# Designed miniproteins, single chains, continued (4): the designs that were tried, part 15

Each design is a single chain, and the fold is of that chain. pLDDT is the mean over its residues in the fold that is shown.

## One batch from the design tools (miniprotein)

Design m12489
Fold by ESMFold2-Fast:
Structure m12489 (fold): chain A 91 residues (1-91)
Amino acid sequence: DAEEKTEKAFELFLERLKEKAKKLPEEAQEELEKAMEYLKKALELYKEAQKLLAQNTEEAREQARKLNEKALEYLDKAGEYIQKAEEIAKE
């Protein structure tokens, strides 16, 4: 379904970014690898939240909300590392 296709597309996107990163300075590659790890963690939490929401219970909705909050924190971390990689690549 849509969620599974999104996960697979995200994995392909990460692989493509990893290949492109090999052409960048090593320091920029390290920062992008950290960003990719946080993006993967965010996606995994989002995926678990969607599974919980499918259960249609109040308990599951509360757990999903907590997972989504953590996913946003990981997305913020990923953004920081992407920014660092971009700054290194420009210099």
Scores: mean pLDDT 78

Design m12490
Fold by ESMFold2-Fast:
Structure m12490 (fold): chain A 67 residues (1-67)
Amino acid sequence: SHMEKELEELKKKAEKMIENAKKILKEGNLTQMRVALHELKKFLPTIKDEEIKEKVEEVIKELEKAL
């Protein structure tokens, strides 16, 4: 269904953003961490799925803790 396809696309987008943020956290580049945090915070209010939202919020908290 259209809703299932949209959810899968949202999951893939969120997973890519989370993986990128985790890579940046490992690299320890403060400038890249600030950019990733800004992008994730912009993405967060567009997420309607609570499970995906929680995963993105967790990575935001990890970035904020590292900064």
Scores: mean pLDDT 83

Design m12491
Fold by ESMFold2-Fast:
Structure m12491 (fold): chain A 75 residues (1-75)
Amino acid sequence: SAEEAIRILEETIEKIKEGKATPEEVEKNVTEALRLLGVDEESAELAGRRIAQLLKEGRVDEAIEALRSLKEKAE
Protein backbone atom coordinates (compact mmCIF):
# COMPACT_ATOMS: atom_id res chain seq x y z
CA SER A 1 0.00 0.00 0.00
CA ALA A 2 1.02 3.64 -0.39
CA GLU A 3 0.78 4.11 3.39
CA GLU A 4 3.22 1.24 4.01
CA ALA A 5 5.63 2.57 1.34
CA ILE A 6 5.53 6.07 2.91
CA ARG A 7 6.26 4.57 6.35
CA ILE A 8 9.28 2.61 5.03
CA LEU A 9 10.66 5.75 3.31
CA GLU A 10 10.13 7.90 6.45
CA GLU A 11 11.84 5.32 8.71
CA THR A 12 14.74 5.03 6.24
CA ILE A 13 15.20 8.85 6.16
CA GLU A 14 15.31 8.95 9.99
CA LYS A 15 17.87 6.13 10.16
CA ILE A 16 20.08 7.94 7.63
CA LYS A 17 19.83 11.18 9.69
CA GLU A 18 20.86 9.21 12.82
CA GLY A 19 23.83 7.61 11.00
CA LYS A 20 22.30 4.14 11.55
CA ALA A 21 21.39 3.19 7.98
CA THR A 22 23.68 0.95 5.91
CA PRO A 23 23.72 1.26 2.09
CA GLU A 24 22.42 -2.35 1.89
CA GLU A 25 19.46 -1.49 4.17
CA VAL A 26 18.67 1.66 2.13
CA GLU A 27 18.75 -0.33 -1.15
CA LYS A 28 16.42 -3.00 0.30
CA ASN A 29 13.99 -0.48 1.82
CA VAL A 30 13.77 1.70 -1.32
CA THR A 31 13.24 -1.39 -3.52
CA GLU A 32 10.46 -2.66 -1.20
CA ALA A 33 8.74 0.76 -0.98
CA LEU A 34 8.75 1.26 -4.76
CA ARG A 35 7.41 -2.27 -5.35
CA LEU A 36 4.53 -1.47 -2.95
CA LEU A 37 3.83 1.60 -5.13
CA GLY A 38 3.59 -0.60 -8.27
CA VAL A 39 7.04 0.09 -9.72
CA ASP A 40 8.50 -2.90 -11.60
CA GLU A 41 11.22 -4.95 -9.88
CA GLU A 42 14.07 -3.86 -12.21
CA SER A 43 13.30 -0.12 -11.89
CA ALA A 44 12.78 -0.42 -8.11
CA GLU A 45 16.12 -2.23 -7.65
CA LEU A 46 17.92 0.32 -9.86
CA ALA A 47 16.52 3.24 -7.82
CA GLY A 48 17.51 1.48 -4.57
CA ARG A 49 21.06 0.92 -5.82
CA ARG A 50 21.41 4.56 -6.95
CA ILE A 51 20.31 5.97 -3.58
CA ALA A 52 22.51 3.44 -1.71
CA GLN A 53 25.44 4.57 -3.89
CA LEU A 54 24.88 8.20 -2.81
CA LEU A 55 25.16 7.06 0.83
CA LYS A 56 28.34 5.05 0.06
CA GLU A 57 29.86 8.22 -1.46
CA GLY A 58 28.99 10.30 1.65
CA ARG A 59 26.37 12.28 -0.31
CA VAL A 60 23.95 12.02 2.60
CA ASP A 61 21.87 15.15 1.87
CA GLU A 62 21.32 14.01 -1.73
CA ALA A 63 20.24 10.52 -0.56
CA ILE A 64 17.74 12.10 1.89
CA GLU A 65 16.40 14.45 -0.83
CA ALA A 66 15.89 11.50 -3.23
CA LEU A 67 13.95 9.60 -0.52
CA ARG A 68 11.82 12.68 0.28
CA SER A 69 11.00 13.07 -3.43
CA LEU A 70 9.86 9.42 -3.60
CA LYS A 71 7.74 9.90 -0.46
CA GLU A 72 6.05 13.06 -1.85
CA LYS A 73 5.18 11.24 -5.10
CA ALA A 74 3.60 8.41 -3.03
CA GLU A 75 1.45 10.87 -1.05
Scores: mean pLDDT 86

Design m12492
Fold by ESMFold2-Fast:
Structure m12492 (fold): chain A 97 residues (1-97)
Amino acid sequence: SLEDELLKIDKEYAEKGQKLAKEYAEKAAKASPEEQLKLRAELLRKVIELTKEAKKRIEEVLKKYNAPKELVEEILSGLEKLIKKYEEELEKLEKEL
């Protein structure tokens, strides 16, 4: 079903995101404050890319199942807002580097 495929994508990208967060947390724990800022920027870039990949896969699934326009707009706008938030955080952080 549409719901099963969306849940599968959500789980896959949640697991990928958690793995990235863990890897960067371990690196940050051993890093200087300056290195921590660089690692945070690297993590944000990777999270942005993962979120964009997830959005594309979700768009394909929504299209495959002819999902209602309202549902498509709600899901995709949420992802676009999240991407913009991360991009803004990255821009602010890069000014400190």
Scores: mean pLDDT 88

Design m12493
Fold by ESMFold2-Fast:
Structure m12493 (fold): chain A 63 residues (1-63)
Amino acid sequence: MMDYTIPAAYELESVKEAAERLTKEYGNVTVVEAGPNSAASLEKAVRTLKQFRRDAEEARRAA
């Protein structure tokens, strides 16, 4: 079991919700999903989700 890759799917939901809120308030925020079918795919998703989460929070602070 890969105990670090499981949160990738979990964090995707949180990022989707944040992105939808920011799109509604500020215009456009794009969220991309890697599609988890292996450990490598999950790690790529985690990196992408962390980046989007940071961008989303920074956009909120800028408002």
Scores: mean pLDDT 51

Design m12494
Fold by ESMFold2-Fast:
Structure m12494 (fold): chain A 71 residues (1-71)
Amino acid sequence: MSLEDAMRTLIRALEALGLTDLAREGEERVAKASPEQLPQVITQLMGRASELLSDEQLAAVHETLAAASGP
C-alpha cells in the first residue's frame, strides 16, 4: 500500500477506538504534508495514540496496519 493508504487506515483505526480528535488531527496533517513527511506524521500520531490507548487497543491498531500493509 502507499503511505497515504497506510495513514488512512491508521486514522480509521483511531476513530474506531474513540480517538476522534486525534483522527481528525491526522486527517489535517495528511492534507498539509508532502509524501516525504508522511512517515514522520504516522510516527507522531502513533506516539500520541500509545499515550492514550491501552496495550490491548494499541495492539489492535498495529494488527490493523499490518493487515493493510500485506502484499
Scores: mean pLDDT 75

Design m12495
Fold by ESMFold2-Fast:
Structure m12495 (fold): chain A 62 residues (1-62)
Amino acid sequence: SEEVKRLLEESIRKDAESGLYTMLGQSYLLSGDKEQAKKAFEESERKREEGRRLLEEAKRLA
């Protein structure tokens, strides 16, 4: 269905954003900026949770 397709597209987008925030967090750790690293990792986890929720909804509707 179109709804399932939209949910999957959003889930993919959230997963990509999560990965980029993880890389940003690792970069901050290498530079010694632990506070910025923490914020980046928290944002990564938030995006991963959003993507997981969207995927679960897509599977429920499929």
Scores: mean pLDDT 88

Design m12496
Fold by ESMFold2-Fast:
Structure m12496 (fold): chain A 72 residues (1-72)
Amino acid sequence: SPELIQELNRLQLLRGMYTISANTIDWLLETRPDMPASVKEALRAERAALQARIAELQAQIDALQAQVAAAS
């Protein structure tokens, strides 16, 4: 349905945004090894939180894709 496609597109956009944020943290950790340990720990924690959100969004995307396929 059009509503399922719109929701799928919204979730895919949100997943993309969180992926960019996680990749930015990875880049910072790689390019700034001299940053304080507390800052690195905070960035790793945020990166882990972003990965958990990406995994949840992926599960929702997979469920909606299955619904779209079943409706076809």
Scores: mean pLDDT 89

Design m12497
Fold by ESMFold2-Fast:
Structure m12497 (fold): chain A 85 residues (1-85)
Amino acid sequence: MEFEEKLKEFERKREETLRLMEETRELSNDKEGVRESIKKYEEGFEKWEEESRKSGTTEKSEETYKRMEGMEKVARDSLEEQRRA
């Protein structure tokens, strides 16, 4: 139950983050770099979900989740900066 709730929350944040990253890509002079970041973010999510499903919530899966939360923050900050420019 706790894992399913966390997964749903993370999926919701993932969808919003991907949308923000896509907007950043359109505004950015480095569209390919942003596209690569989007790929890495999605691969990280898939790996985290697979590892968590197989082994439950481990220290390793928790670290992966924190890394992805960092990517979400960077995406939000980058879009805000692009909109101000």
Scores: mean pLDDT 70

Design m12498
Fold by ESMFold2-Fast:
Structure m12498 (fold): chain A 102 residues (1-102)
Amino acid sequence: MARPKAELSPKELEIPANGQASLKPKISNLIPNHQYEISLYKSINNKKPIKVASATLSGDQTEATFTVSNLEKNKIYRFWAQIRDLESGLEAFSNESIIKVY
């Protein structure tokens, strides 16, 4: 079966604490007429990851956009996306995006 794929961009970004970042998962290997869930996770200092956003996608969509804000000054955050096929249950994780807040 075709496993969905997600690639999260940008891979690295520096923002001020009062700033925001747009994280854009590029999605591929989708089955037409399937529904998918894309979720964004974050982790800081190797603490338990938390889901911060999710969206539903149709199999004809190739990207999503997540906006992240209100991050703590002088911290480094790891973000990654998980995509799941709601019909098959197949899932995949993206690369990590590293956001450094100054």
Scores: mean pLDDT 84

Design m12499
Fold by ESMFold2-Fast:
Structure m12499 (fold): chain A 73 residues (1-73)
Amino acid sequence: DVVDELAKALLSGDVARALELIEANRDNLEAIREALEIVVSTKDPAALATLREILARSTDERVRALIEEALAR
């Protein structure tokens, strides 16, 4: 399950794995959004720092928009 794998990568700070999963699944924006919701709901500073790192390295505008929206909460 993409949602579970991506959430796990983000919560563990595995930036490389998270980027691989996002790139492989960039057409599945709903799964990415669901994983982001899980991560931001923890309000864990380390997980939020991982999201900022992913945002800095992401080149897909749609993915960047989803991360920026999630971080604004």
Scores: mean pLDDT 83

Design m12500
Fold by ESMFold2-Fast:
Structure m12500 (fold): chain A 80 residues (1-80)
Amino acid sequence: SHMLRQLALEISQKAVLKGGATSGNLTRELEANLPAEVARRASEILEKLDEERRKQGLSGLSTDEVARALIEAAEEVEKE
């Protein structure tokens, strides 16, 4: 969990430098840093969160939201 939280911080920072912590920018960083199945599940979670934030007039995902998505995705893969 600590490693996934640190990775979430790094991914969020890189996404911000590339134009914002949006699901599209975050998905590219996830695919570069995580196993394909974890990256896919995390990107699905982040896409839903990004849509909800945009409906509220918010401009991007927080590091805490990214960290929770990575932890949830990893737990789902471990159950399989």
Scores: mean pLDDT 77

Design m12501
Fold by ESMFold2-Fast:
Structure m12501 (fold): chain A 96 residues (1-96)
Amino acid sequence: SAAAVQARTNDVFNMMSSRVQRLQNTYPDFSDADVNRVMGIVRDAAARYPADVQAMADYVRAQVAADPSFSPTQQARLFRAVDMVVTAMNARDRAA
């Protein structure tokens, strides 16, 4: 249903938002501009691939990898954050 698609998309978005916020709180090289850039990519992924956790994750990884404004260290941390969201959503799906 449309409601189930929206709920799942929101779950992925909220998990990504929480992980990005944690990166900003943990790492001084993760600026407000970096947060806004990542969250823009995550919003784009949610719009393009609603409820598709793997497609959203693949899109975010591809956009982060293609963006020269992220350092290699920032890219690696963001890839790990994306992987953690995929793992958490898969665990939730198995528990349901």
Scores: mean pLDDT 87

Design m12502
Fold by ESMFold2-Fast:
Structure m12502 (fold): chain A 71 residues (1-71)
Amino acid sequence: SLQEAIELLDKAIRALEEGDIATAIEYARKLNSLGINTEPTIKALESGTEMDIESALVGLSAFKTSLLSEL
């Protein structure tokens, strides 16, 4: 559901802000199973570079903004 996707995005973003990359990847995979294309985000998180993690945060925030516009 839309609410479930937004909740998972919030959890993924929080995990990244806390430095918990593994948990962020888990939530991103759940988002992918809901039809949100998080594959590039997962690949960025798996690379582990600061630049890629920042890009992943930007991507997750963009998905959240997009989904909130559907409400």
Scores: mean pLDDT 83

Design m12503
Fold by ESMFold2-Fast:
Structure m12503 (fold): chain A 74 residues (1-74)
Amino acid sequence: GVAAQVFISAPSKDYAQKHEEELTNDAIEKIRKAIEKVRKNSSTIGLDIQFLGELLERVKNAVEEEYKRGLESL
């Protein structure tokens, strides 16, 4: 929802950053599960979903590295 977008773009204070990371990770996980669910229930649309799944993995890794570095460095 729109609330999630606001949190993802929130100013990065230490407290806000932790909340943003949790929310972003939850959103990525939900998107991944949604793709998996559609793949299981919709074999005919699987072609484009496989490509999107690979893109999501790349984006997920980049976001995870950024937030993990910010959270664990200090």
Scores: mean pLDDT 58

Design m12504
Fold by ESMFold2-Fast:
Structure m12504 (fold): chain A 102 residues (1-102)
Amino acid sequence: MVTVEVPASATGAAGGTATVTCTATNTSGGTTFVVAVAIPEGAASAGAVGISGALVPAGQTATVEAAAGNLAAGGTVRVVCTAFDENGNTATAEATVTGVAA
C-alpha cells in the first residue's frame, strides 16, 4: 500500500512563489513513485509551475516539492500529489495555494 499526505493549504505573496511538500509512505514490497504537480486554477498570471518526483523504496518514506510561482492576488493553484504502487494502485492528495496581496 502507498499513502500520500500534503498540507491542506498554503499561501504566497502576489508575484511570488509558494512551495508545497508532499510526503509519500510506501508499505508495499516494491519500489513506488510519487509525483507532485502544481496546476493553476484560473490565475491569469500563473506563469511558473513545479513538477517534482521521487522513487519511494519498499518500506520507506519520501518527500517531493511542487512550486507555484507568479501567484495572482486572490488566485489559486492546486497542487496534486500522486503515488503509484507495483499493483497499479494510486494514492492522491491535494492542496490549494492562494496568492495574497503583499
Scores: mean pLDDT 73

Design m12505
Fold by ESMFold2-Fast:
Structure m12505 (fold): chain A 113 residues (1-113)
Amino acid sequence: SLLEQARAALDAKDYAAALTLLAQVIDDPNASKEELREATELAKRIAEKALEELPVDEEKKEEILKKAEEESKKAVEEYDKENPISKEKKEAIFALALAVKLGMEKKKLEAEE
């Protein structure tokens, strides 16, 4: 299953592959509440790792986290705009968006001079 593939990718520390697979699970209109909750848990683990590994001080981490949370909230609102979704799907979309944005910021900070 996509969730089994996402877990395998996460165990291999391939966060990009894990996030891509989790996005497919979350975007599936037939995803169960159990599948959405598991996808949320995996995405939260990726987000926590990305935040922890940010190569900046605590003040900068707080700034980055706040922006990522604001952008993730907008992603949930945009998805829900025309298609009312379950609480579980809102939580999954938020967690996935947060993990993606924190991962992108980490890569940006590591690459910038």
Scores: mean pLDDT 84

Design m12506
Fold by ESMFold2-Fast:
Order: structure tokens, then C-alpha cells, then sequence
Structure m12506 (fold): chain A 93 residues (1-93)
């Protein structure tokens, strides 16, 4: 059902946000690592990019605009996470 896909995407978004929060702690902690922070953000973006590809594929196969909307939501959140991390990196330079 559509609601299951929405719930799965919402779970992916929450996990990506959690990874970004962990990356921020790695940037700001005295024992933190910029390399670990970057890997966490790469993981977060990777999760969302995989959902983008999956929903884009479903849209191409079915023509149902719902899958396009889910794909765009995943893509926008990945872009948001990249942008937020770039700002966090600037603040610690």
C-alpha cells in the first residue's frame, strides 16, 4: 500500500537526520573526526539516493505520479542534508 512506502521513506529520512546529527557531534567534539563526520553524511545521502532511484524506477514502470512525489521528497532531503553539512563544516573552520 502507498502508506507503507510513505512510512519506509519517513523512516529513511529519520535515519538520515540521525546520521547528520551524529556527524555534527563528530565536527564539534574535542575527540571528533571530520573524516568520520563526512562518512556519516555520505551514508545518510546514500540511503536517500537509493530510495530516490527505487521510486524513480516505479514511476517509470507505472506512470503513477505518487512515485515521482516520493522520489522528489527523497532527493530534496538528500540535497538538504548535503547543504546543512556544508554549513556545519564552515562553522568549525
Amino acid sequence: ALELFEQELERAIREAERLLDEAERELTAPDGSRERARRLVEEAVGILERWYVYFSGLYQQTGDPVYRELAERARRKAEEIRARFAELEKEVE
Scores: mean pLDDT 88

Design m12507
Fold by ESMFold2-Fast:
Structure m12507 (fold): chain A 79 residues (1-79)
Amino acid sequence: SSYVLVDEKVVNSLEEAEKFIEEVFEKYGAPIGLSLEKDGVGYGSKVFLRSKEEAIKFVKEQLENGAEFPLTLKAYKLV
């Protein structure tokens, strides 16, 4: 089994991040992997997000830990 990048977006706000997460969960279904990066530097990743609420919480935790917009969000599926 491997993780495949299925979608990515540069987001400029938490509202844009939430919209991207909702779209990814609607399109691909749970679970998803999500990584956050800026200028090629990773802030964090999580591979077993089972709900959009869990994914939004993960993004908020990265912002509390110093992540700043704009951020690249990358969504992954296990295949």
Scores: mean pLDDT 83

Design m12508
Fold by ESMFold2-Fast:
Structure m12508 (fold): chain A 65 residues (1-65)
Amino acid sequence: MVARAEMEEILARELAEAEARLPEIAPRHIELGRLMALGLMNPDDAALRAAGRAALAEARALEAA
C-alpha cells in the first residue's frame, strides 16, 4: 500500500522537474507519461491500465516516427 503512494510522489517530483526544465515541452507528451504511470500504479483498475497501455503505445509510435 505505502509503495504506491511513494511511487506516485516520486513520479510527481520527476514530472515537476521536467516541467520546470522544459516548460515548452508538448503537453501531450507530459500527459502520456502521466497516464502510463497511473496505469502501472493502479493494476486493479482495468480502465486506468487500459489507458496506460494506450498511452505507452502512442508514446512509442511518436518516438519511432
Scores: mean pLDDT 68

Design m12509
Fold by ESMFold2-Fast:
Structure m12509 (fold): chain A 100 residues (1-100)
Amino acid sequence: STIEKFKELMEKIKEELKSKEFKSGSEIVEFVRDGLGRLLGELEVSPELAQKVLELISRALKELTEWVKENPEASIEELKEKALEILEKLEEEIIQLLKE
């Protein structure tokens, strides 16, 4: 199912985010952006639904980017924790959208 595939792709992004070594918040933002872009490309959904998913992704990326800019002294661990929090919220919002 589309929801099962989405959950698998999202879990892969979250696990890679946890295990990968990053040098900056910008690298974490880039990693999340690239991962979510790839995920959207792999989802078998209508163009209308894909646009709605992209809007949710864009909002999540904006939130992460703004948080990184507002917290220049944050550790890589704190940046990862914030990115995971944003991804978990995004996952719930997209799952709800895909159930409609």
Scores: mean pLDDT 88

Design m12510
Fold by ESMFold2-Fast:
Structure m12510 (fold): chain A 80 residues (1-80)
Amino acid sequence: MEELLDKIGEVASKFAVEKKLTDEQRLKLNKILQKIKKMAEEGKSLDEIIEFLKKEREKETDPLVRAAIDEMIKVIEELK
């Protein structure tokens, strides 16, 4: 779980810098990261975290925040 949280946090931070995300977009991603951390602390599976991220992506209208969520999903899939 530590590797999961570190990898997702790294990808989100890198994406935010490379795509020059606004404070509002960064706040949205930080809220998602906090929810992932809580799910990991509760012992949720990688599949459950992916399903959560897919639902968050469906609710999101910002294309850059959606793309960041897609990168997070990709990282979790690579950890399987």
Scores: mean pLDDT 82

Design m12511
Fold by ESMFold2-Fast:
Structure m12511 (fold): chain A 82 residues (1-82)
Amino acid sequence: MVEEAVERIREAAERAIAASKDPETQALIRRAEETAIRGIREGDEITLSVAMVGLAVLHVTSEDPAVQAAVAEMIDVVAEAL
């Protein structure tokens, strides 16, 4: 269900933002969240692919396990929507 997918993205993004105290990283997480939600709501595979790339970069570049775990959950939700 679209509403549940959007809620999962929002909750995971909030956890990632809370775990990262860096404003620049928080801004990148928010941008990925907004792109993922837009792609899910519109059923737009290109927008979802853009969100996936952004989330994958955040996942591999983040050294905080809590940020990595939350971003991985966002990746799973986007992958389910593709």
Scores: mean pLDDT 84

Design m12512
Fold by ESMFold2-Fast:
Structure m12512 (fold): chain A 112 residues (1-112)
Amino acid sequence: MKKIKVKLTLKVYKNGKLIDERTGEAETPEQARELAREMVEWAFEALDSGADKAEIRAEVYVDGELVAELDITIENGRVEMRLRFRSPTLPDEVQELVGAILEGVAEALARR
């Protein structure tokens, strides 16, 4: 079995300074969806509390190799998303994990 892991990192900034950092890991689509939703909800909670910018990075690893990255930046009422694939062919499990991350993000955004 290939070892697949998702790492999500939230960084929160105020006046150009890092004020909070949170990291989580997931190995299943359900865990990745929930973690992505929580990270986006925490980002908006920080922004609602006076932070200026939140950055979320999701990294998908297969056997320790980075195969996909999703960067989300929330600043000045604007959400920017950037998805990068590092491999020309992705296992179905990686596609399911990326889809779950995007679903979790969409769920959190729909509640705003």
Scores: mean pLDDT 83

Design m12513
Fold by ESMFold2-Fast:
Structure m12513 (fold): chain A 60 residues (1-60)
Amino acid sequence: SGAAEGLAFAIALARESGARAPTDELVAAFRRYSAERLGFTPSDEQARAAVAAAVAMVPV
């Protein structure tokens, strides 16, 4: 599903960045690439929630 693909992408972004919390940069990157690759533009709230969940799932 689009939600599962979005979460997987957010996890990849969090892993690559090493971020411990959702940053405005990660949220903006997730929104941009979701629009370009997944065919939908999430709201800032939706994107921030997805990035926050992804950051929590990436082990330190």
Scores: mean pLDDT 76

Design m12514
Fold by ESMFold2-Fast:
Structure m12514 (fold): chain A 90 residues (1-90)
Amino acid sequence: SREEAERHRELGREYEAQGNYLEASIHYGRAADLYRELGDYRSAAEEYIRYLEARQKALNTNNPEIQERIEEARRLIAEGRYEEAVELLS
């Protein structure tokens, strides 16, 4: 449901604020999947970006290919091409 997606988004932000990037990534990823199931591709794309960023922090990595994918997805989002952004990020 939308309420479940919003709850996972909020939990992701809460864990990120605590520096728990592993738990944050899990909740952001779940929120993204739920928003995608709802057809809310804008919210799904935003949460997939947060998932990838939190996952990189959890693993202590900085992958240039992932960063390039995130920047391309942000460009697609700015153009209103949300479904394509989700396909790129998932």
Scores: mean pLDDT 90

Design m12515
Fold by ESMFold2-Fast:
Structure m12515 (fold): chain A 70 residues (1-70)
Amino acid sequence: ASPEEVEELKRRVIEAVRRLLEAGESEEVAIEGARTAATHYVQQGKLTEEQAKEIIREAEEEVRRLTKER
């Protein structure tokens, strides 16, 4: 996968967690959604395990930021 493809997948994961939080889901549910999506992308060969970990970490940081700001 190219860096551009990895960035696109990261944007999709972050967008999904934002939507979950907007819908009133908990931080835990949003983070679990990010893990599930990243794991599926690894299984499909679209991401490496390291790229998936990085995306999950960034999603966790974004969730924490959004939940602190309300």
Scores: mean pLDDT 80

Design m12516
Fold by ESMFold2-Fast:
Structure m12516 (fold): chain A 78 residues (1-78)
Amino acid sequence: MEEKIEELKKKIDELQAKYDSLLNRMVELTREMREALAAGDEERYQKLSEELAKISRELTQVHDEIRKLLKEINELKK
C-alpha cells in the first residue's frame, strides 16, 4: 500500500514538472508569436499557433492525469 502511494506521488511530481514546463513554453510561444507578427512571418505565426493549441491540449491531459492519480491515492488511504 505505502509503496504504491509512493509510486503515484512520484508520477504526480513528474506530471507537475511537465505542467510547469508546458506553462513556460506557452509564455515563450506567445512572445515568439508577437515577434513573428512584427516580422510579417505569417508561416511562423501559423506554426506557433498550432503548437500553442497542442500545448493547451497537453495541459488539459496532464491536469486530468494528476486528478486521476490523486483519486487513486485517496482510495488507497482507506
Scores: mean pLDDT 83

Design m12517
Fold by ESMFold2-Fast:
Structure m12517 (fold): chain A 89 residues (1-89)
Amino acid sequence: MEELLDRGRTSLWVEVDGKKYLVEIEMEVYRKGDKLVYKFRATARDENGNEVARAEGELELPESTPEEEREKKLLEAIEKLVEELKKKV
């Protein structure tokens, strides 16, 4: 059984070869048994608003994971996703 717990969005600016891109990340959090499943979808847009890259990621954590460790793992997953996007632009 998969239960949708939350949705989030965040955005950040990244620079590759002197050009700026807006990265938009959508996140969904699901409960799946004793695990939390985070699903990420990220898009990079150029300065004209054109979508130039996409990346997807997933992170599974035990529901018992402490909040501080959970936040650290989430940041690491987001950073990895941003680096993947930078390679595609």
Scores: mean pLDDT 82

Design m12518
Fold by ESMFold2-Fast:
Structure m12518 (fold): chain A 82 residues (1-82)
Amino acid sequence: EIEELAEKYRELAEKHRKTADELSQKAVDLGKKARESTPEEAKKLNEEALKYNREDSVHYRTAIELERKAKQLEEEYEKLKA
């Protein structure tokens, strides 16, 4: 029960970390493209990159919170098992 729930939280955290990494890479790619663009186009690309960075932050923070919950459940399970 508790052990299975902790595993599910770990799995969800991993998915959020993967999504965060993908969003972070998109932001990096947009930043590189902005450097090769006109000032007007660069502004638009940088604004889009900021959106991906904000979404990345949300997914990354969600992963950390899920990992924290999983750790708490794992510690609780160890105490009950003993």
Scores: mean pLDDT 86

Design m12519
Fold by ESMFold2-Fast:
Order: C-alpha cells, then sequence, then structure tokens
Structure m12519 (fold): chain A 66 residues (1-66)
C-alpha cells in the first residue's frame, strides 16, 4: 500500500541519518521490474505481429500484450 511505501521511505531516511546509504524499497524495485517486463512483452508482441501481418497487426498485438 502507499502507507507501507511511505513507512519504508521514513525508515530509509532514519537509516541515512544513522550513516547508512539510502536504498530503494523492495516495492519500488518490484514495480520497476514489472514495468520492464511489460515493455518487453509489448516489444515481442509488436515484432511478432509486424512479421505476421504488418504494422497494424503489430500495433494490435502490442496493445493486447500491454
Amino acid sequence: SEEELLKKGREGLEKLKAGEKPVLSDETLQVSREIGDTLRRIGDALDKGIKEGGFETGLKLGAEAA
């Protein structure tokens, strides 16, 4: 939840004040990974569609993969 993300952000700030280096939360890293996976699926579907049916088919398959 947003509240848990804010809590982890606050905990990271307290660690920074204690001399630890700031680290991205596990949730932030997970979201970044999910975005990367989604973009890869879109790209793969786009390429396959273009090869099979041309540009419009690629756009349709890419949109369905998103």
Scores: mean pLDDT 69

Design m12520
Fold by ESMFold2-Fast:
Structure m12520 (fold): chain A 95 residues (1-95)
Amino acid sequence: SPLLERVRSLSFETQKELLERMIKAGEEALKNGENPFTAMMNALQEFLQSLGMPTPSRLELTLVFEELMDRLYELDPELADKLADRYMDIVFNRP
């Protein structure tokens, strides 16, 4: 996927920042009784707009998240476990 290739070309620090921004947006939305998925998608969309990328599909967003998490598990497994736990908490507790 051209989107995945662009995401893979990002620095590790940028990829880590993107993952943290997405998860934080979801957590904040959940705390406020809002849709956490919409908040996470908005955070990712804002970032992708800065790269000139077209609007991703739901599947492409999932693939981007998986690719970012895979790299994070390779380079910083402790942070990967913490972010994965936070993401699963959002998924299980969404309204």
Scores: mean pLDDT 79

Design m12521
Fold by ESMFold2-Fast:
Structure m12521 (fold): chain A 114 residues (1-114)
Amino acid sequence: SEAKKNVLEQLEKYIKENEKYIPIGLELLETNEEFAELFIEQLAALLENLSELIQGPKLSKEEIKEIALELGLSEEIAEKLAEKVSDHIRLEKELFRKILKAMLGQIGKRYVEK
């Protein structure tokens, strides 16, 4: 639908405008263990909810870990995220990548704009 296309275009624009904050978001997760644990918990819950709503192709724990590592999360954080999610996540790989980029950019932006 046109509405779905517009939402995806807005998400991509948001990611592009905030990609400069991704390194800051990554650094915050590496330097604050309590914040990293909260991030993992919130992201895992978001992925479960979106999985149920979207019912996309199966996204394995290993694929989630690989994408997290690709985007710059440490092996420790990527492994903890993969362990926290269920075995039944149903999302496109590209959608998960976009969600993770958006969250990292938002976290970095909020930290800088305090």
Scores: mean pLDDT 83

Design m12522
Fold by ESMFold2-Fast:
Structure m12522 (fold): chain A 61 residues (1-61)
Amino acid sequence: SMEKIEKLREEGRKILKTKYNVSDEELDRLIAEGAHTPFSRRLLEMMTEEERKAYEEELKK
């Protein structure tokens, strides 16, 4: 479900924003750049297989 991906992102965003001191806009940009950034890779590591597929579909939009 896309809603589960959104919830996982919100939790990951809180952690990453606090730890690495990045804004929501910066984090969204890093996610859009894909798994080559530390922040995007971290989010992918927090996802299940189904959630990863949903994330990949979102990136293709």
Scores: mean pLDDT 60

